# Designed miniproteins, single chains, continued (2), part 95

Each design is a single chain, and the fold is of that chain. pLDDT is the mean over its residues in the fold that is shown.

## One batch from the design tools (miniprotein)

Design m7506
Fold by ESMFold2-Fast:
Structure m7506 (fold): chain A 78 residues (1-78)
Amino acid sequence: TQALIEQAQAKAKEGRAAYEAGDYLTAGDYYEEAGRLFEQAGLPTVAAIAYHEAAEAYEKAGDLERAAAMRRRSVELA
């Protein structure tokens, strides 16, 4: 639905702000949430982009397990 897309875009924006502030763990969490919301909206391509952003954020945070999970999810949806 349009509401899910708007919520996902808001989460992606929060993720970018956190990433630019150096809060990589929070950025990863926001991007992962955006990816899930885009998937619920039936937008796999844009969800894949959000999961890719989450993977990069988690990697910078040192959370290699969540980074790997997000990369796998992104590739499966691309």
Scores: mean pLDDT 89

Design m7507
Fold by ESMFold2-Fast:
Structure m7507 (fold): chain A 64 residues (1-64)
Amino acid sequence: MKEEIEELIREAEKALKAGDYERAMELLTKASELLLQADLSDEEKEELHRRISELARKTAEGML
């Protein structure tokens, strides 16, 4: 599951760089949903959550 979340984050980064904000948001939403179900340490969850949140903020800013 961690590998799947990291893959979704990487795909969201690519979408954001391409200016595909809707796709980036979709991928980040899926990553967040998987993170809630993931059997990971608190440290790993905090790191992944921060990265998802940072990309989500950048995506929202790009949509302005």
Scores: mean pLDDT 82

Design m7508
Fold by ESMFold2-Fast:
Structure m7508 (fold): chain A 74 residues (1-74)
Amino acid sequence: ENKKKGQEILEEVKKELEEFVEKVKDSEIYEAVKKFAETAIASLEYLVEKGDVEGAEKVKKETLEVVEKLEKSL
């Protein structure tokens, strides 16, 4: 069950980040957002592989908060 929950978190965050990267692809922040997304996904993959669901939930929350702030700055 923990592996399924971790995988669901990873897939949800990947989808949110893919949509946000696509939204900003023609903006000056595109490269920064793409790098941020790659780093966040790599961190989540590491935590999910280790079975650290609590760590994955924290990274998800922090990542989505950054996305929300960046979206408001556009």
Scores: mean pLDDT 83

Design m7509
Fold by ESMFold2-Fast:
Structure m7509 (fold): chain A 77 residues (1-77)
Amino acid sequence: MTPEQRAAARQALVEAIKAVRKGDKETAIKYLNEALEHAKDDPEVVELIQKAIDAVKAGNYDEAIDYINEALQKLAP
């Protein structure tokens, strides 16, 4: 991943957490898909984002936040 792709993925994941905390499932999924597009070259991050999307769809918001935080840790500088 380029530094620009990492920064964009991190920004999208932060917005996804905000949406999840508000219970806004539609907005959370939109930002998670945006993060997935930016992080597509990192298979471990892609897997975590996919798990976060599944958790959001299931209404498991705490689990979704945990997966998003793990993805953010892997994308840390």
Scores: mean pLDDT 87

Design m7510
Fold by ESMFold2-Fast:
Structure m7510 (fold): chain A 60 residues (1-60)
Amino acid sequence: MTKEEIFKELKEILTYTLKNNKVKKESLPSIIKSIKEEGKKHGLSEEQIEELIKIVEELI
C-alpha cells in the first residue's frame, strides 16, 4: 500500500467516524495526538498529517 493510498484511506475512515460519532471538543487534543502518532507510524508526510488534523478540527 502506497503512502498516498494510506492517507486517502485514513482520511475516509476519519471523516466517516467523526460524522457518525458525536465527539466532544474536550477530546480534540487526544485525537490530534493519536493522528500525529499514527501518521508518523505509517510514514505520512507532515503536510498529510496536518491535513488530517484540519479535518478533525473542522468536524468537531
Scores: mean pLDDT 78

Design m7511
Fold by ESMFold2-Fast:
Structure m7511 (fold): chain A 55 residues (1-55)
Amino acid sequence: VKELLNTPLKTADPEEQRQRIEELAEALGLDEETKEKLRKLFEKDPGEVFALLVK
């Protein structure tokens, strides 16, 4: 594919991003404080959160 449909995090709505962070944080067993940080980071830079969680 030429366009590369590999930027879904950037195109996702805040609702979807929040839901995804919640699920990933729960699966990884992250603390509430870390979850909050991830949500804030998602609002500022979704790419950074992707790198942190999907690493």
Scores: mean pLDDT 61

Design m7512
Fold by ESMFold2-Fast:
Structure m7512 (fold): chain A 107 residues (1-107)
Amino acid sequence: EIRELLEELRRAGAATEVRYPSENEVVITVPRADGVDGEVRLRRLDENTVEVTIRNAPPFLTAYVVHQGLSNAEAAALAAQPVVRLTLSVEELVELLRLVRENWLAG
């Protein structure tokens, strides 16, 4: 399911590249309007836990804020970080990827 969602994001143009450095790691290159590369790294820690590292990828932060129901102050605090590290369940990651796709396709 995660690989299918990542391919859908790539096909939709929400990700310019998806790389698999290992069986437990994914690197997503995210396009930005300013021409600077955005990056999201997924690392599987165990069967149900994934570490998500977000660098210069606002669509992924926005999706996380929406999914978690974060306040404007919490959202601003995350956006102020040069690198955001999150620990998500596999279920939370799947929902995050779906929200990124939906928001990207909506415009």
Scores: mean pLDDT 78

Design m7513
Fold by ESMFold2-Fast:
Structure m7513 (fold): chain A 62 residues (1-62)
Amino acid sequence: FKVGDIVEALIDIPKHTDETLALKKGEKAEVLEVLEGGLVKVKSLETGEEGIVPADFLKKVE
């Protein structure tokens, strides 16, 4: 992934910590930052909330 990509959650992602974002399966988000360890910071396009999610649970929307 890269900054500006639109991604979609492959599964329901629960909130783990104050830094992480909960997403529903099929929810779309914009990538704001690519982090180390397979993590990305995203902004939900549905809720407008920002947080960190594992990249493995996301797919790029095309």
Scores: mean pLDDT 78

Design m7514
Fold by ESMFold2-Fast:
Structure m7514 (fold): chain A 80 residues (1-80)
Amino acid sequence: SQALELAQQYLAQAQAAVDETTAIDAARGKEAQALLDQAQKAADQMRSDPEAMAQTMRSGYGAVKQLLEQTKAEVAAAQA
């Protein structure tokens, strides 16, 4: 139950990061959504192992967050 709650928290955080990325750059937002969709699909295959689901969603959130940080850096660089 704690692991499932943690997986849901990572999903919510990842979706927020996707939404933020999309607001900055629509194309980057699509890439972020694809990363999250892939992580959710992988986590769904691990439904019998809540710890593995949480770890998979944590990794997915990490990937989305990294893309968000890269997107922010690209916008900052474009403004010189």
Scores: mean pLDDT 86

Design m7515
Fold by ESMFold2-Fast:
Structure m7515 (fold): chain A 67 residues (1-67)
Amino acid sequence: SLEDLLAELARLLGISREEARRIVEEALQHALDGDYEAVRALYERYGMDERAKELLERAMVLLLLRS
């Protein structure tokens, strides 16, 4: 579920679930705008490894389907 992905992403990044949701929403907005450099900047800003990027991508897809 989206909530499970957000909880795991929050745990990996050491942040709150609410902050993880904001990051996913921000990343999705950048992706929808075609601004992939902004998405990469989020990866760097939060120190995301491959697992965190995978969770973010899956959460973005689930969030998009709910919109």
Scores: mean pLDDT 86

Design m7516
Fold by ESMFold2-Fast:
Structure m7516 (fold): chain A 75 residues (1-75)
Amino acid sequence: MKELLEKAIEYYEKAIEAIKEKKFEEAEEYAKKGSELMKEAGENVTEDAEPEIQELLLKVGKKAEEVAKARAAAE
């Protein structure tokens, strides 16, 4: 679980970097990979998940929002 969330964050960071370089196709691919990993992790997370996992989920969500915001700004 933790590895999936960490990889999702990594892909979202790569997506943001690609957006800054105007490599929108690469950014979209990285964002999709991040979203897929986040969905897989989310399906296996319960309300009783350890605090570390809950914190990672929050970080992934914030990174996903940052990607969407950067994409919208670059458009």
Scores: mean pLDDT 75

Design m7517
Fold by ESMFold2-Fast:
Structure m7517 (fold): chain A 72 residues (1-72)
Amino acid sequence: SLKEKLEKLKEEIKKLTLKEISLKIRAVGYEVEAELFPEKAEELKKLKEEDEKEAEELEKKREELEKEIEEL
């Protein structure tokens, strides 16, 4: 039903939002660590970029699901 589809979409959006926020927080953590430990900066920069890329992909997926809800 339309109601069940809406409930599933809302739950998936919440899960994607949580993952996106968690990755963004971790990426900020890597940036701070790189400032304090310059000898690790190259490795931490790569980890930050990986988390930011994954967060961007999750954000796009979340926006697609939000659009599906608006079209209901």
Scores: mean pLDDT 88

Design m7518
Fold by ESMFold2-Fast:
Structure m7518 (fold): chain A 89 residues (1-89)
Amino acid sequence: DPLIEAANVIINHPDDLKLQQEALDVLGLNDKEKQKILSIKDRFERALAVANHLRNKHHIPFDVLNEKLDLSEEEKEKLRKYYSQPRYV
């Protein structure tokens, strides 16, 4: 899945700006959204921003994201807790 592969590049290769830009292009982000993600230095916060984009704009279910993103078990648990919290959306 090219969207999942691009998301994993964004999460795992934050210092490779060329790979980051290519991956952000695959996700269909505009320049403002790209700059927002590139400005995030925390690995989990980058993963959360990418997961939110995939869920909200590409309609990928959370269970698929939790399984297929290259996250540690601790990061997967943090993501589960985030999406289980009450949200006004």
Scores: mean pLDDT 80

Design m7519
Fold by ESMFold2-Fast:
Structure m7519 (fold): chain A 53 residues (1-53)
Amino acid sequence: MDPKEVEELVKKLEEVFERDPEMGRVYASAVLAVTEDEELRKRVRELLDRAEA
């Protein structure tokens, strides 16, 4: 996946987490379930850790 595309997806997920943490977790889990992109998976896991801190 393109690095810019990964950044845009992570940014959108951050916005969802700020508005609705429950929906943010659902979307993050769905992304992790369907994507094989290593960088995107890494960034989404970091976002989940940050949201739960």
Scores: mean pLDDT 77

Design m7520
Fold by ESMFold2-Fast:
Structure m7520 (fold): chain A 60 residues (1-60)
Amino acid sequence: MSVEEIKKKIEEIVKNNDDIEKIKEEIQKLIESNKHLSVDEAQEISLYALELLEKKKKEL
């Protein structure tokens, strides 16, 4: 998957789940399954996921 495809999958995970711990688990599995990611790409994805999780927490 590309960085953009992974970001879209993270958005879907966040939208479809209300359990923050479940969201974190699924995002971790998604990142771990994409072993081709560079350190910079993995950081970009992790920061994006954190921003979405922070927004989700404020909505709960």
Scores: mean pLDDT 80

Design m7521
Fold by ESMFold2-Fast:
Structure m7521 (fold): chain A 79 residues (1-79)
Amino acid sequence: MEEEIKRLEREAEEALREAREAIAAGAPREEIERLVRRTAELARKLALLYRKAGLIDVSEAEIEAEVEAMEAQVLAQLA
């Protein structure tokens, strides 16, 4: 569990950095959307692992709703 969490934490950090850099650089919308979706998927996986490990006290449905809301908010800012 710990090694899986650490790997996903690193992947999530790298994905978030890439998405942020692409947005700042004015990359094509398709590229930014791809990176945002990757970041959202990694965030979902990480949150589910945190929940499974007892590190957070939220339902799977709450995680899903929060990740979807964050993804939609970021994509809306790209318009």
Scores: mean pLDDT 78

Design m7522
Fold by ESMFold2-Fast:
Structure m7522 (fold): chain A 68 residues (1-68)
Amino acid sequence: SADEVTVELAMRALESGLASPELIKSVLQANGISEELANKIVDILTRALREGKPEEGLEEAKRLLRES
C-alpha cells in the first residue's frame, strides 16, 4: 500500500540521515496518519535503527498500519 511504501522510504531516510524523526512524523501526518500512530511508527523505526534491526522495525510498523 502507499502507506507501507511511505514507511519504507521513511526508514531509508532515517538510516541515511536525510530526515529527522520530526520530519518523518510530519510526512506521515500529511498522508492522513493520526498523530498517535505517527508517533508510534517513528518510535518503532528509530528504536529498530538504534538496535540494528531495521527489517524487524519495518514489519512492526507495517503491521500497525494494517491493524489501524
Scores: mean pLDDT 83

Design m7523
Fold by ESMFold2-Fast:
Structure m7523 (fold): chain A 55 residues (1-55)
Amino acid sequence: LSPEQLAAHQTGNKASNKAYEEAIKAGKSEDEAREISSEAGVQAYRDTMERLRQS
């Protein structure tokens, strides 16, 4: 993997974990928390990749 892909993966994992914990803390179901965390991780990955390649 390129350094950009590795950084994006790490950022995505952190965003996913944070979103999951926040969703559970807010009273969301596990299914809802998993969907929210997945979306947060994918979004963070894409944003990081775009930032590293465009900036």
Scores: mean pLDDT 80

Design m7525
Fold by ESMFold2-Fast:
Structure m7525 (fold): chain A 85 residues (1-85)
Amino acid sequence: MKEEIEKLKEEAIKAAEEGDVEKAKEYIRRIADLGVEAARRGDWEAVAAAVQALYEVGLAGQNNPELVEEVSRADRRVREAIAEA
């Protein structure tokens, strides 16, 4: 899971840097899905990786309002899953 999150982070950053907003959103949502699943399983290393990945993707996409909103939404989903675990 952690390795998969790291790969998705790299792909999301690349898509954001290339201006492929829809592809970046797809990867951001997949990172959030894995972070939520990790929290449900108690895989705190994978949860930490997902939170860090969303932070780094947010930095790469900081000049695009749609990406800023998608990352914010994704981070909230993961943090809500952590609070419920």
Scores: mean pLDDT 87

Design m7526
Fold by ESMFold2-Fast:
Structure m7526 (fold): chain A 72 residues (1-72)
Amino acid sequence: EIKKLEEQAKKLREKLRELGKQFQEYREKYLGSSDKEEQEKYLKLAKEYEEKAREALRKLEETLRKIEELRR
């Protein structure tokens, strides 16, 4: 039971690293763009990946809380 939750937490951490890379990529494109329309596009994409990362982080926190509650 605990081991299954630990594996789930590991997968969520890997997903968070991937989403963080996507966020950084679009943030860098946003900062490097000289065109206002491109800046708006990359800002929207960066926010989208930030939101997905927040959702994954929330799931990770819930999983870690369950592990803590199950540990005696």
Scores: mean pLDDT 82

Design m7527
Fold by ESMFold2-Fast:
Structure m7527 (fold): chain A 74 residues (1-74)
Amino acid sequence: MIDQLAQGGAQAVRDNALDLLDQGASVDDVRDQGISAARTIASHVESTYGPEAARQVYDAMMQALDDVIADHQK
């Protein structure tokens, strides 16, 4: 279950970041929005599944965001 939440969160953050970059958003704007979204989702996960699950989902979302930004900067 938590793996599915992590995968879903990561995919959503990735898709949103790619869409924003395609629209000409700055890397800083994409990072700020991605971090805000990841924190909001992780907060909801923490209230339901606890801090360990929230950490796993947050880390997956942040990794997806970092990967998109790193690829865009090449």
Scores: mean pLDDT 83

Design m7528
Fold by ESMFold2-Fast:
Structure m7528 (fold): chain A 55 residues (1-55)
Amino acid sequence: KELKKELLKAIADVLRAIGDVIEAELAGDEEALAAAKKRLEEAKKRLKEVEKKFE
């Protein structure tokens, strides 16, 4: 029950970060792109940690 909520939140965080990266690339904003890529890596790390709880 709790794990499903954590998984969905982690997936949503990754999707939002991907959106931020795309928007920054379209805007040509190198600082926003660097920040968005850092957030994406953090979100991916969190998703991997949540996935380990299912094993």
Scores: mean pLDDT 81

Design m7529
Fold by ESMFold2-Fast:
Structure m7529 (fold): chain A 72 residues (1-72)
Amino acid sequence: MGEEALKKAQEYAKKAAEAALAGDKETARSYLEQSIRYLELARELGALSEEEADILKALAKKDVEEAWRQAE
């Protein structure tokens, strides 16, 4: 259960970065929010520690921000 949430978080993080690179900021934000939601779910289900969830959230946000800079 929590492992599936972690996989979905990673999938949505990738989709967010791809949308940001394509210049679709609205879709990128939507996917980033879904990724963060699934990271929180994975933490609640015991698949991630709070520290691990924080690190993965920071990495997802950084990847999307860098992609947005490249698209603009």
Scores: mean pLDDT 81

Design m7530
Fold by ESMFold2-Fast:
Structure m7530 (fold): chain A 64 residues (1-64)
Amino acid sequence: EDEEIERSKERIREFYESHGATVTDEQIDALLWTARKLIEIGDEVDEEIAKRLGIPLEQVRAWG
């Protein structure tokens, strides 16, 4: 269940290390938290689009 979180943390670390930057576990946790919040905001945006266009939420989600 936490495997995706672990993989995400490793990818973030590798990305910064490949660009010559050092990141702490605290910074990685903050970045992961921000990414999850952006996903939550995306759901709210999809609901608003569905409401304004008068289409099912499922259709908006299918658009990406």
Scores: mean pLDDT 70

Design m7531
Fold by ESMFold2-Fast:
Structure m7531 (fold): chain A 62 residues (1-62)
Amino acid sequence: MRVAVIVVNATPESIEKGLETARKEAPDAEIEVIEAESVEEGKELGRRLYEEEGIAVAGLTA
């Protein structure tokens, strides 16, 4: 399965934390990092990925 980590104003630390959380939730999944321009955009992207692609969303940071 695939898991998406959505980050807003991405820093190496925020990406790392998101990846760590996603690995704990689904350690055998392919993890994708997606950068959003805003929290609102990130929420919409996460909703679409979950509803349309069946991709679990872990970690939304701003």
Scores: mean pLDDT 72

Design m7532
Fold by ESMFold2-Fast:
Parts: sequence; C-alpha cells; structure tokens
Structure m7532 (fold): chain A 66 residues (1-66)
Amino acid sequence: MKKYKATLTVTATGPDGSTRTYTVEEIDDTKENAIGKASGKGRRIMREAAAAGYTVELEFEVEELE
C-alpha cells in the first residue's frame, strides 16, 4: 500500500539574529493526511515562535513511499 511522508522544516530567527530549526515528519496512507498532520504541528510551532518575537520561515516537502 502506498504511503506518504510529509516533512516540514520551520526556521525561527530571533530579534538578535539567532536561529532555531524544527523539523516535523509525518507518515500516512494518504498524501492529504500526511500534509495535514505536518501542517498542523508546523502551524503550532510557527504560532509559538511568532508569539515569542521570532520571524519564521517554512519549507515543505512531500515524498511518496512504497
């Protein structure tokens, strides 16, 4: 059965120029579910970082597994 892996990388940059990187990886039997899970977690991380005064950048990748 086909599986999908969604990888979301969140890069948060502080006002002092310091950076933090968070990677979220989710696997599901459907592309939409994998994307949804990764996006949900990434959005939470983004919201927390923004609330703390960080600038956030998102990178998103989806891979079809065997």
Scores: mean pLDDT 79

Design m7533
Fold by ESMFold2-Fast:
Structure m7533 (fold): chain A 116 residues (1-116)
Amino acid sequence: MIEVTQSGGGTVAEGGSLTLTERFSAAGENISSVAWLREDASGKVKAVASVGSKNSYAPDVAGRFTASIDLANRTAYLNMTNLKAEDTATYYAFVGGLSEEGVPVFAAGEGTQVTV
């Protein structure tokens, strides 16, 4: 079973920076990827970034946000720079990998609020 904890949200001024983190632990699962999604106050959900075997970023955050995963320290990061009012949302991290039997597994964080 994969356990996850998100942190690093808060209120920040426009043009500021913030780092979101997700710590994960796995009892036999091999974690290899993270995806970040956001939900705004209107309930609109969109992809932000994913990293693993291939990295991708939404066009509106490309060049401003950097996602990474540190498998050795079991921590995923979303480094956000040059924040805009439009970045205000709840951010969710999803770590993914394989079970010991080779079945795809994932775990979703509880969400982290960011207000700009």
Scores: mean pLDDT 82

Design m7534
Fold by ESMFold2-Fast:
Structure m7534 (fold): chain A 58 residues (1-58)
Amino acid sequence: SAEDDELASEVLKKLGISGSDTVDEKIEKVEKALKDPSLTAEEKKALEIALEKLKLSS
């Protein structure tokens, strides 16, 4: 959905993931962020959506 796409894009920006990063580099950064136990439920959901989209692109 558009709302999920916006959340994923915002989270990637917050993590410093640039458009010039490779798909593999983006996946690695998102997976590292998902290992943080202090994540809120909303942040975890946004990161999981971003990871799913990136894996479909690889």
Scores: mean pLDDT 75

Design m7535
Fold by ESMFold2-Fast:
Structure m7535 (fold): chain A 74 residues (1-74)
Amino acid sequence: AAAQARADALFNAGIKYEKEGKYVEAAMVFRTAAERYLQAGDEEKAREAFTHAANAYIKAGKLDEAKRYLELAK
């Protein structure tokens, strides 16, 4: 399935950016991964990706964005 495969690739890219300390880039790709997981109908992985995006925004000092994605991860 193309949507889930693309979401998985973005999620893995987010993990790589996070390990490199590129928290803004990590948050952006985790957000896109979550949106693509939702398109694929995978709500559990979408919540996981939104949680990763929120945590990356916290590490980047973007608390307002982090709050938004924590709410989407519930």
Scores: mean pLDDT 85

Design m7536
Fold by ESMFold2-Fast:
Parts: sequence; C-alpha cells; structure tokens
Structure m7536 (fold): chain A 67 residues (1-67)
Amino acid sequence: SKEDAEELLKKAEELKKKAEELLKKAEKGEETGELSEEEIKKLRFEAEVLEGLADILRGVAKILLSK
C-alpha cells in the first residue's frame, strides 16, 4: 500500500513537471512568435489535462496512505 502510494506520487510529480515544461514552451513560443495561437492553446490545454491527472493520482495516493 505505501509502496503503491509512493509510485503514484512519483507519477504525479512526473506529470506535473511535464505540464510545467509545456507551459514554459507555450510562454516562450508566444514571446518569440515561434508558435501559432492554436499551438499555444493546445500546449496549455495539454498542461491542464496533465495537472488534472496528477491531482487525481495524488488523491488516490492519499487514500491509500490513510486506509
């Protein structure tokens, strides 16, 4: 149970880091004009999805730890 919770927390952390990278890419692309508005919107949407998934995994891990 604790080991399962730790794996979920690790996965959640990885997803949050990926979301942060996507947001930074969107910000840089907007600043430099390298990305279209559609591409920026897609990156931000993908980041939101990953953040939501990370929050779900964190919630499940907390339940597993609490029993």
Scores: mean pLDDT 85

Design m7537
Fold by ESMFold2-Fast:
Structure m7537 (fold): chain A 82 residues (1-82)
Amino acid sequence: NKSGEAALEELEEALKRETLESAQMGIQGAIEYLKETPVSVEEIKARAEIARLVYEEEKSEKGQRAAKLVAEALERAAEKGE
């Protein structure tokens, strides 16, 4: 799925630039989920909602930046899947 591939590429790029461990774990989890699971659009949407909440609750600027990248990438994958 081209939408999932675009999200995966963006998340892999974000992971290379991220040095905050909690943000790395979040990005890694999203990558693993998209790469290994035959995910439905519904599951991608659910993951995007969780990523958006992580972004809203994150207090550090660096963590917010990483969480925003994950949320936006998953949101784009979900939108294109419809």
Scores: mean pLDDT 69

Design m7538
Fold by ESMFold2-Fast:
Order: sequence, then C-alpha cells, then structure tokens
Structure m7538 (fold): chain A 71 residues (1-71)
Amino acid sequence: MERKKEALERAVKLAQEAIEAAKNGDYPRAVDLLREMARAAREAGTEGQTALVKELSKLSDEQLERIAAAA
C-alpha cells in the first residue's frame, strides 16, 4: 500500500510541476515531467491514474495541444 501511495504523491507532484512549466511556456520541460509522471502513474495503478486525470484537467486545451506538439 505505502509504495503505491508514494507513487501517487510523486505523480501528482510531477503533474503539478508539468502544469507550472506549461503555464510558463516551457513545453519541452512539461513533456519530460509528464513522462516521469506516467511512470509513477503506472506504479500507482488505477486509483493513481484517476487522480492524475483530475490534476491534468487543470491544463487548458491550448496547453495540452502545445504539449502534444512538443512530444
């Protein structure tokens, strides 16, 4: 249980840092952070994935499009 909780907390923190990077226009940094987040989300499992979707919903459609273009 603890490892999945730590992975979830790490993934949420990485998502928040990715959102901040995207808001600052640093899309390459946001992509790198999202890749690290995806690894942590796999470790956290289904509950972690649900929580991350909620965090990523804080990004605008324009920011998501720019991240996709940078990836």
Scores: mean pLDDT 74

Design m7539
Fold by ESMFold2-Fast:
Order: structure tokens, then C-alpha cells, then sequence
Structure m7539 (fold): chain A 65 residues (1-65)
């Protein structure tokens, strides 16, 4: 449906934004040490979990189309 297609486009947009954020965090992580490194790794883990959840929702929508 058009509603499911619109939802999928919104999910794709958020996934692209997360990929960009993860790229920036990976660059920061190359020079980070100690507590800063732990903080960045925790942020990456949260973003990866969000990305995975969005990808699962996209797969559910795709099966309905």
C-alpha cells in the first residue's frame, strides 16, 4: 500500500542517518582512549541496535507488499 511505502521511505531515511552517525563515531574511535573510547563504543552499540530494529521492520513491510 502507499502507506506502507511511505513508512518504508521514512525507515530508509533514518537508517541512512544512523549509518552516517556510525561513520563519524568510527572516525572518533580511531584516536579515542580510556573512558572516551568506552563512551563512543556504547553510543555505537545503541545506534547498531536501532539500525537492526529498523531493518527488521523494513523486512516485515516488504513481506506485506
Amino acid sequence: SSALKKEMLRLIGRIIAIIGELFDLEQQLKTATGEEKKRLEAQMKKLQAERDALMRRMAEIDKQM
Scores: mean pLDDT 88

Design m7540
Fold by ESMFold2-Fast:
Structure m7540 (fold): chain A 56 residues (1-56)
Amino acid sequence: MLKISDEEWEELLKKYPELQELLAAVASAPNDAELARHAAALNEKIRELVEQKKAE
C-alpha cells in the first residue's frame, strides 16, 4: 500500500468488501507476473475509490 495509508485502506475495505477478495488474490500471488495482474485490478479500483472519497 504505497499510495495510501493503513487508515485509508481500512476505510476502503469497510466500504467495499470486494476489495478484500482482490487483496486475497494479490496476497496469494507470490511471483511478479501474477502479482502484477491482481495488483493492477486492485490498484485501479483503489484509485477510483480514493478519488471518490476525496470528493465525498
Scores: mean pLDDT 69

Design m7541
Fold by ESMFold2-Fast:
Structure m7541 (fold): chain A 72 residues (1-72)
Amino acid sequence: SEKEEYKKKIDSLIEKAEQALNEGRVDEALRYIEEAYKLVIKAKKKGLISDEEFNKYEKRIDELYRRALEAR
């Protein structure tokens, strides 16, 4: 389904961002974080994810973004 495709893409980008941060590749992590955030917003606008799912993704992405900014 379109919902599952979006969730797989978002989860993949979050995983890539986490790996990049763990390896000190802050600029790559920021690119993955920005792309994940855009997809989460798009999925919410399309009605593909619930408010609860959206809030969980936002918290995870915000945490990664904070880590990236502190490491930069």
Scores: mean pLDDT 87

Design m7542
Fold by ESMFold2-Fast:
Structure m7542 (fold): chain A 60 residues (1-60)
Amino acid sequence: SMEEKIKEVEDEANRKLREEVARLRQEHAGAPRDTLIAAAREVANKVQDELDKKIEEIKK
């Protein structure tokens, strides 16, 4: 169903976000909190944009 396809791409987006945040924490170990927050927000926005595009394709 469409709902199953949407769940699949949401699960993939969540997995990608977790991996990217883990990478940022490792690369920026000891960095100021605000720097990590800014980087994490940029990654979250990118993942959300990609998810939104995939959902729009499914809804066609």
Scores: mean pLDDT 83

Design m7543
Fold by ESMFold2-Fast:
Structure m7543 (fold): chain A 92 residues (1-92)
Amino acid sequence: GIEQEIATVLQLLGLKLEGATITITVDGNDVTITLSGLSAAQVASALSLAGLLKSLGATVSVTVDGNTVTITASGLPAGLVALLTSLGRNLR
C-alpha cells in the first residue's frame, strides 16, 4: 500500500543519501526534492528515488548538475505529499 512506499522513500532519503543536504518544497501537489553535496554513488541513489516516485504513478522530472540532483514529482498521493512536506521541515 501507499504507506509502504512512503517508508521506502524515507529509507532512500535517510540511509542512501547520508551527508547530503536535502531540501523539499511543495507547490500544490507538486513536490521538488533538491539533493546537494552528493557523491557519484549518491547521485545513482537519488535516481533510484526518482524511479520509485515514478512507480507510484507520479510524473517525474530529474535534473543533474554536478553533485546536485533536483527531482520534481507531480501527481503524488496527498498523504505522500504531506509526509514529504513534514520531512522537508526537518532536513537540511
Scores: mean pLDDT 71

Design m7544
Fold by ESMFold2-Fast:
Structure m7544 (fold): chain A 56 residues (1-56)
Amino acid sequence: SEIARQVSVQQARLTVLQAEKDFMQSIGKLSESQKKKIESEIEEIQKKLKELEKLE
C-alpha cells in the first residue's frame, strides 16, 4: 500500500539521520545547535510515522 511505502521511506530517513548524528558526535563535529537541529528533524519524522500508522 502507499502507506506502507511511505512508512518504509520515513524509517530509512530516520536511520540515516541517527547515523549522521552518531558519526558527527564520534568525530567531535556535533555542536549543541547542530545536535538540536538533527534531533528536531528526527522528532518530525517520528511524528509523521505515527500519523501514517493511524491511516491504516
Scores: mean pLDDT 82

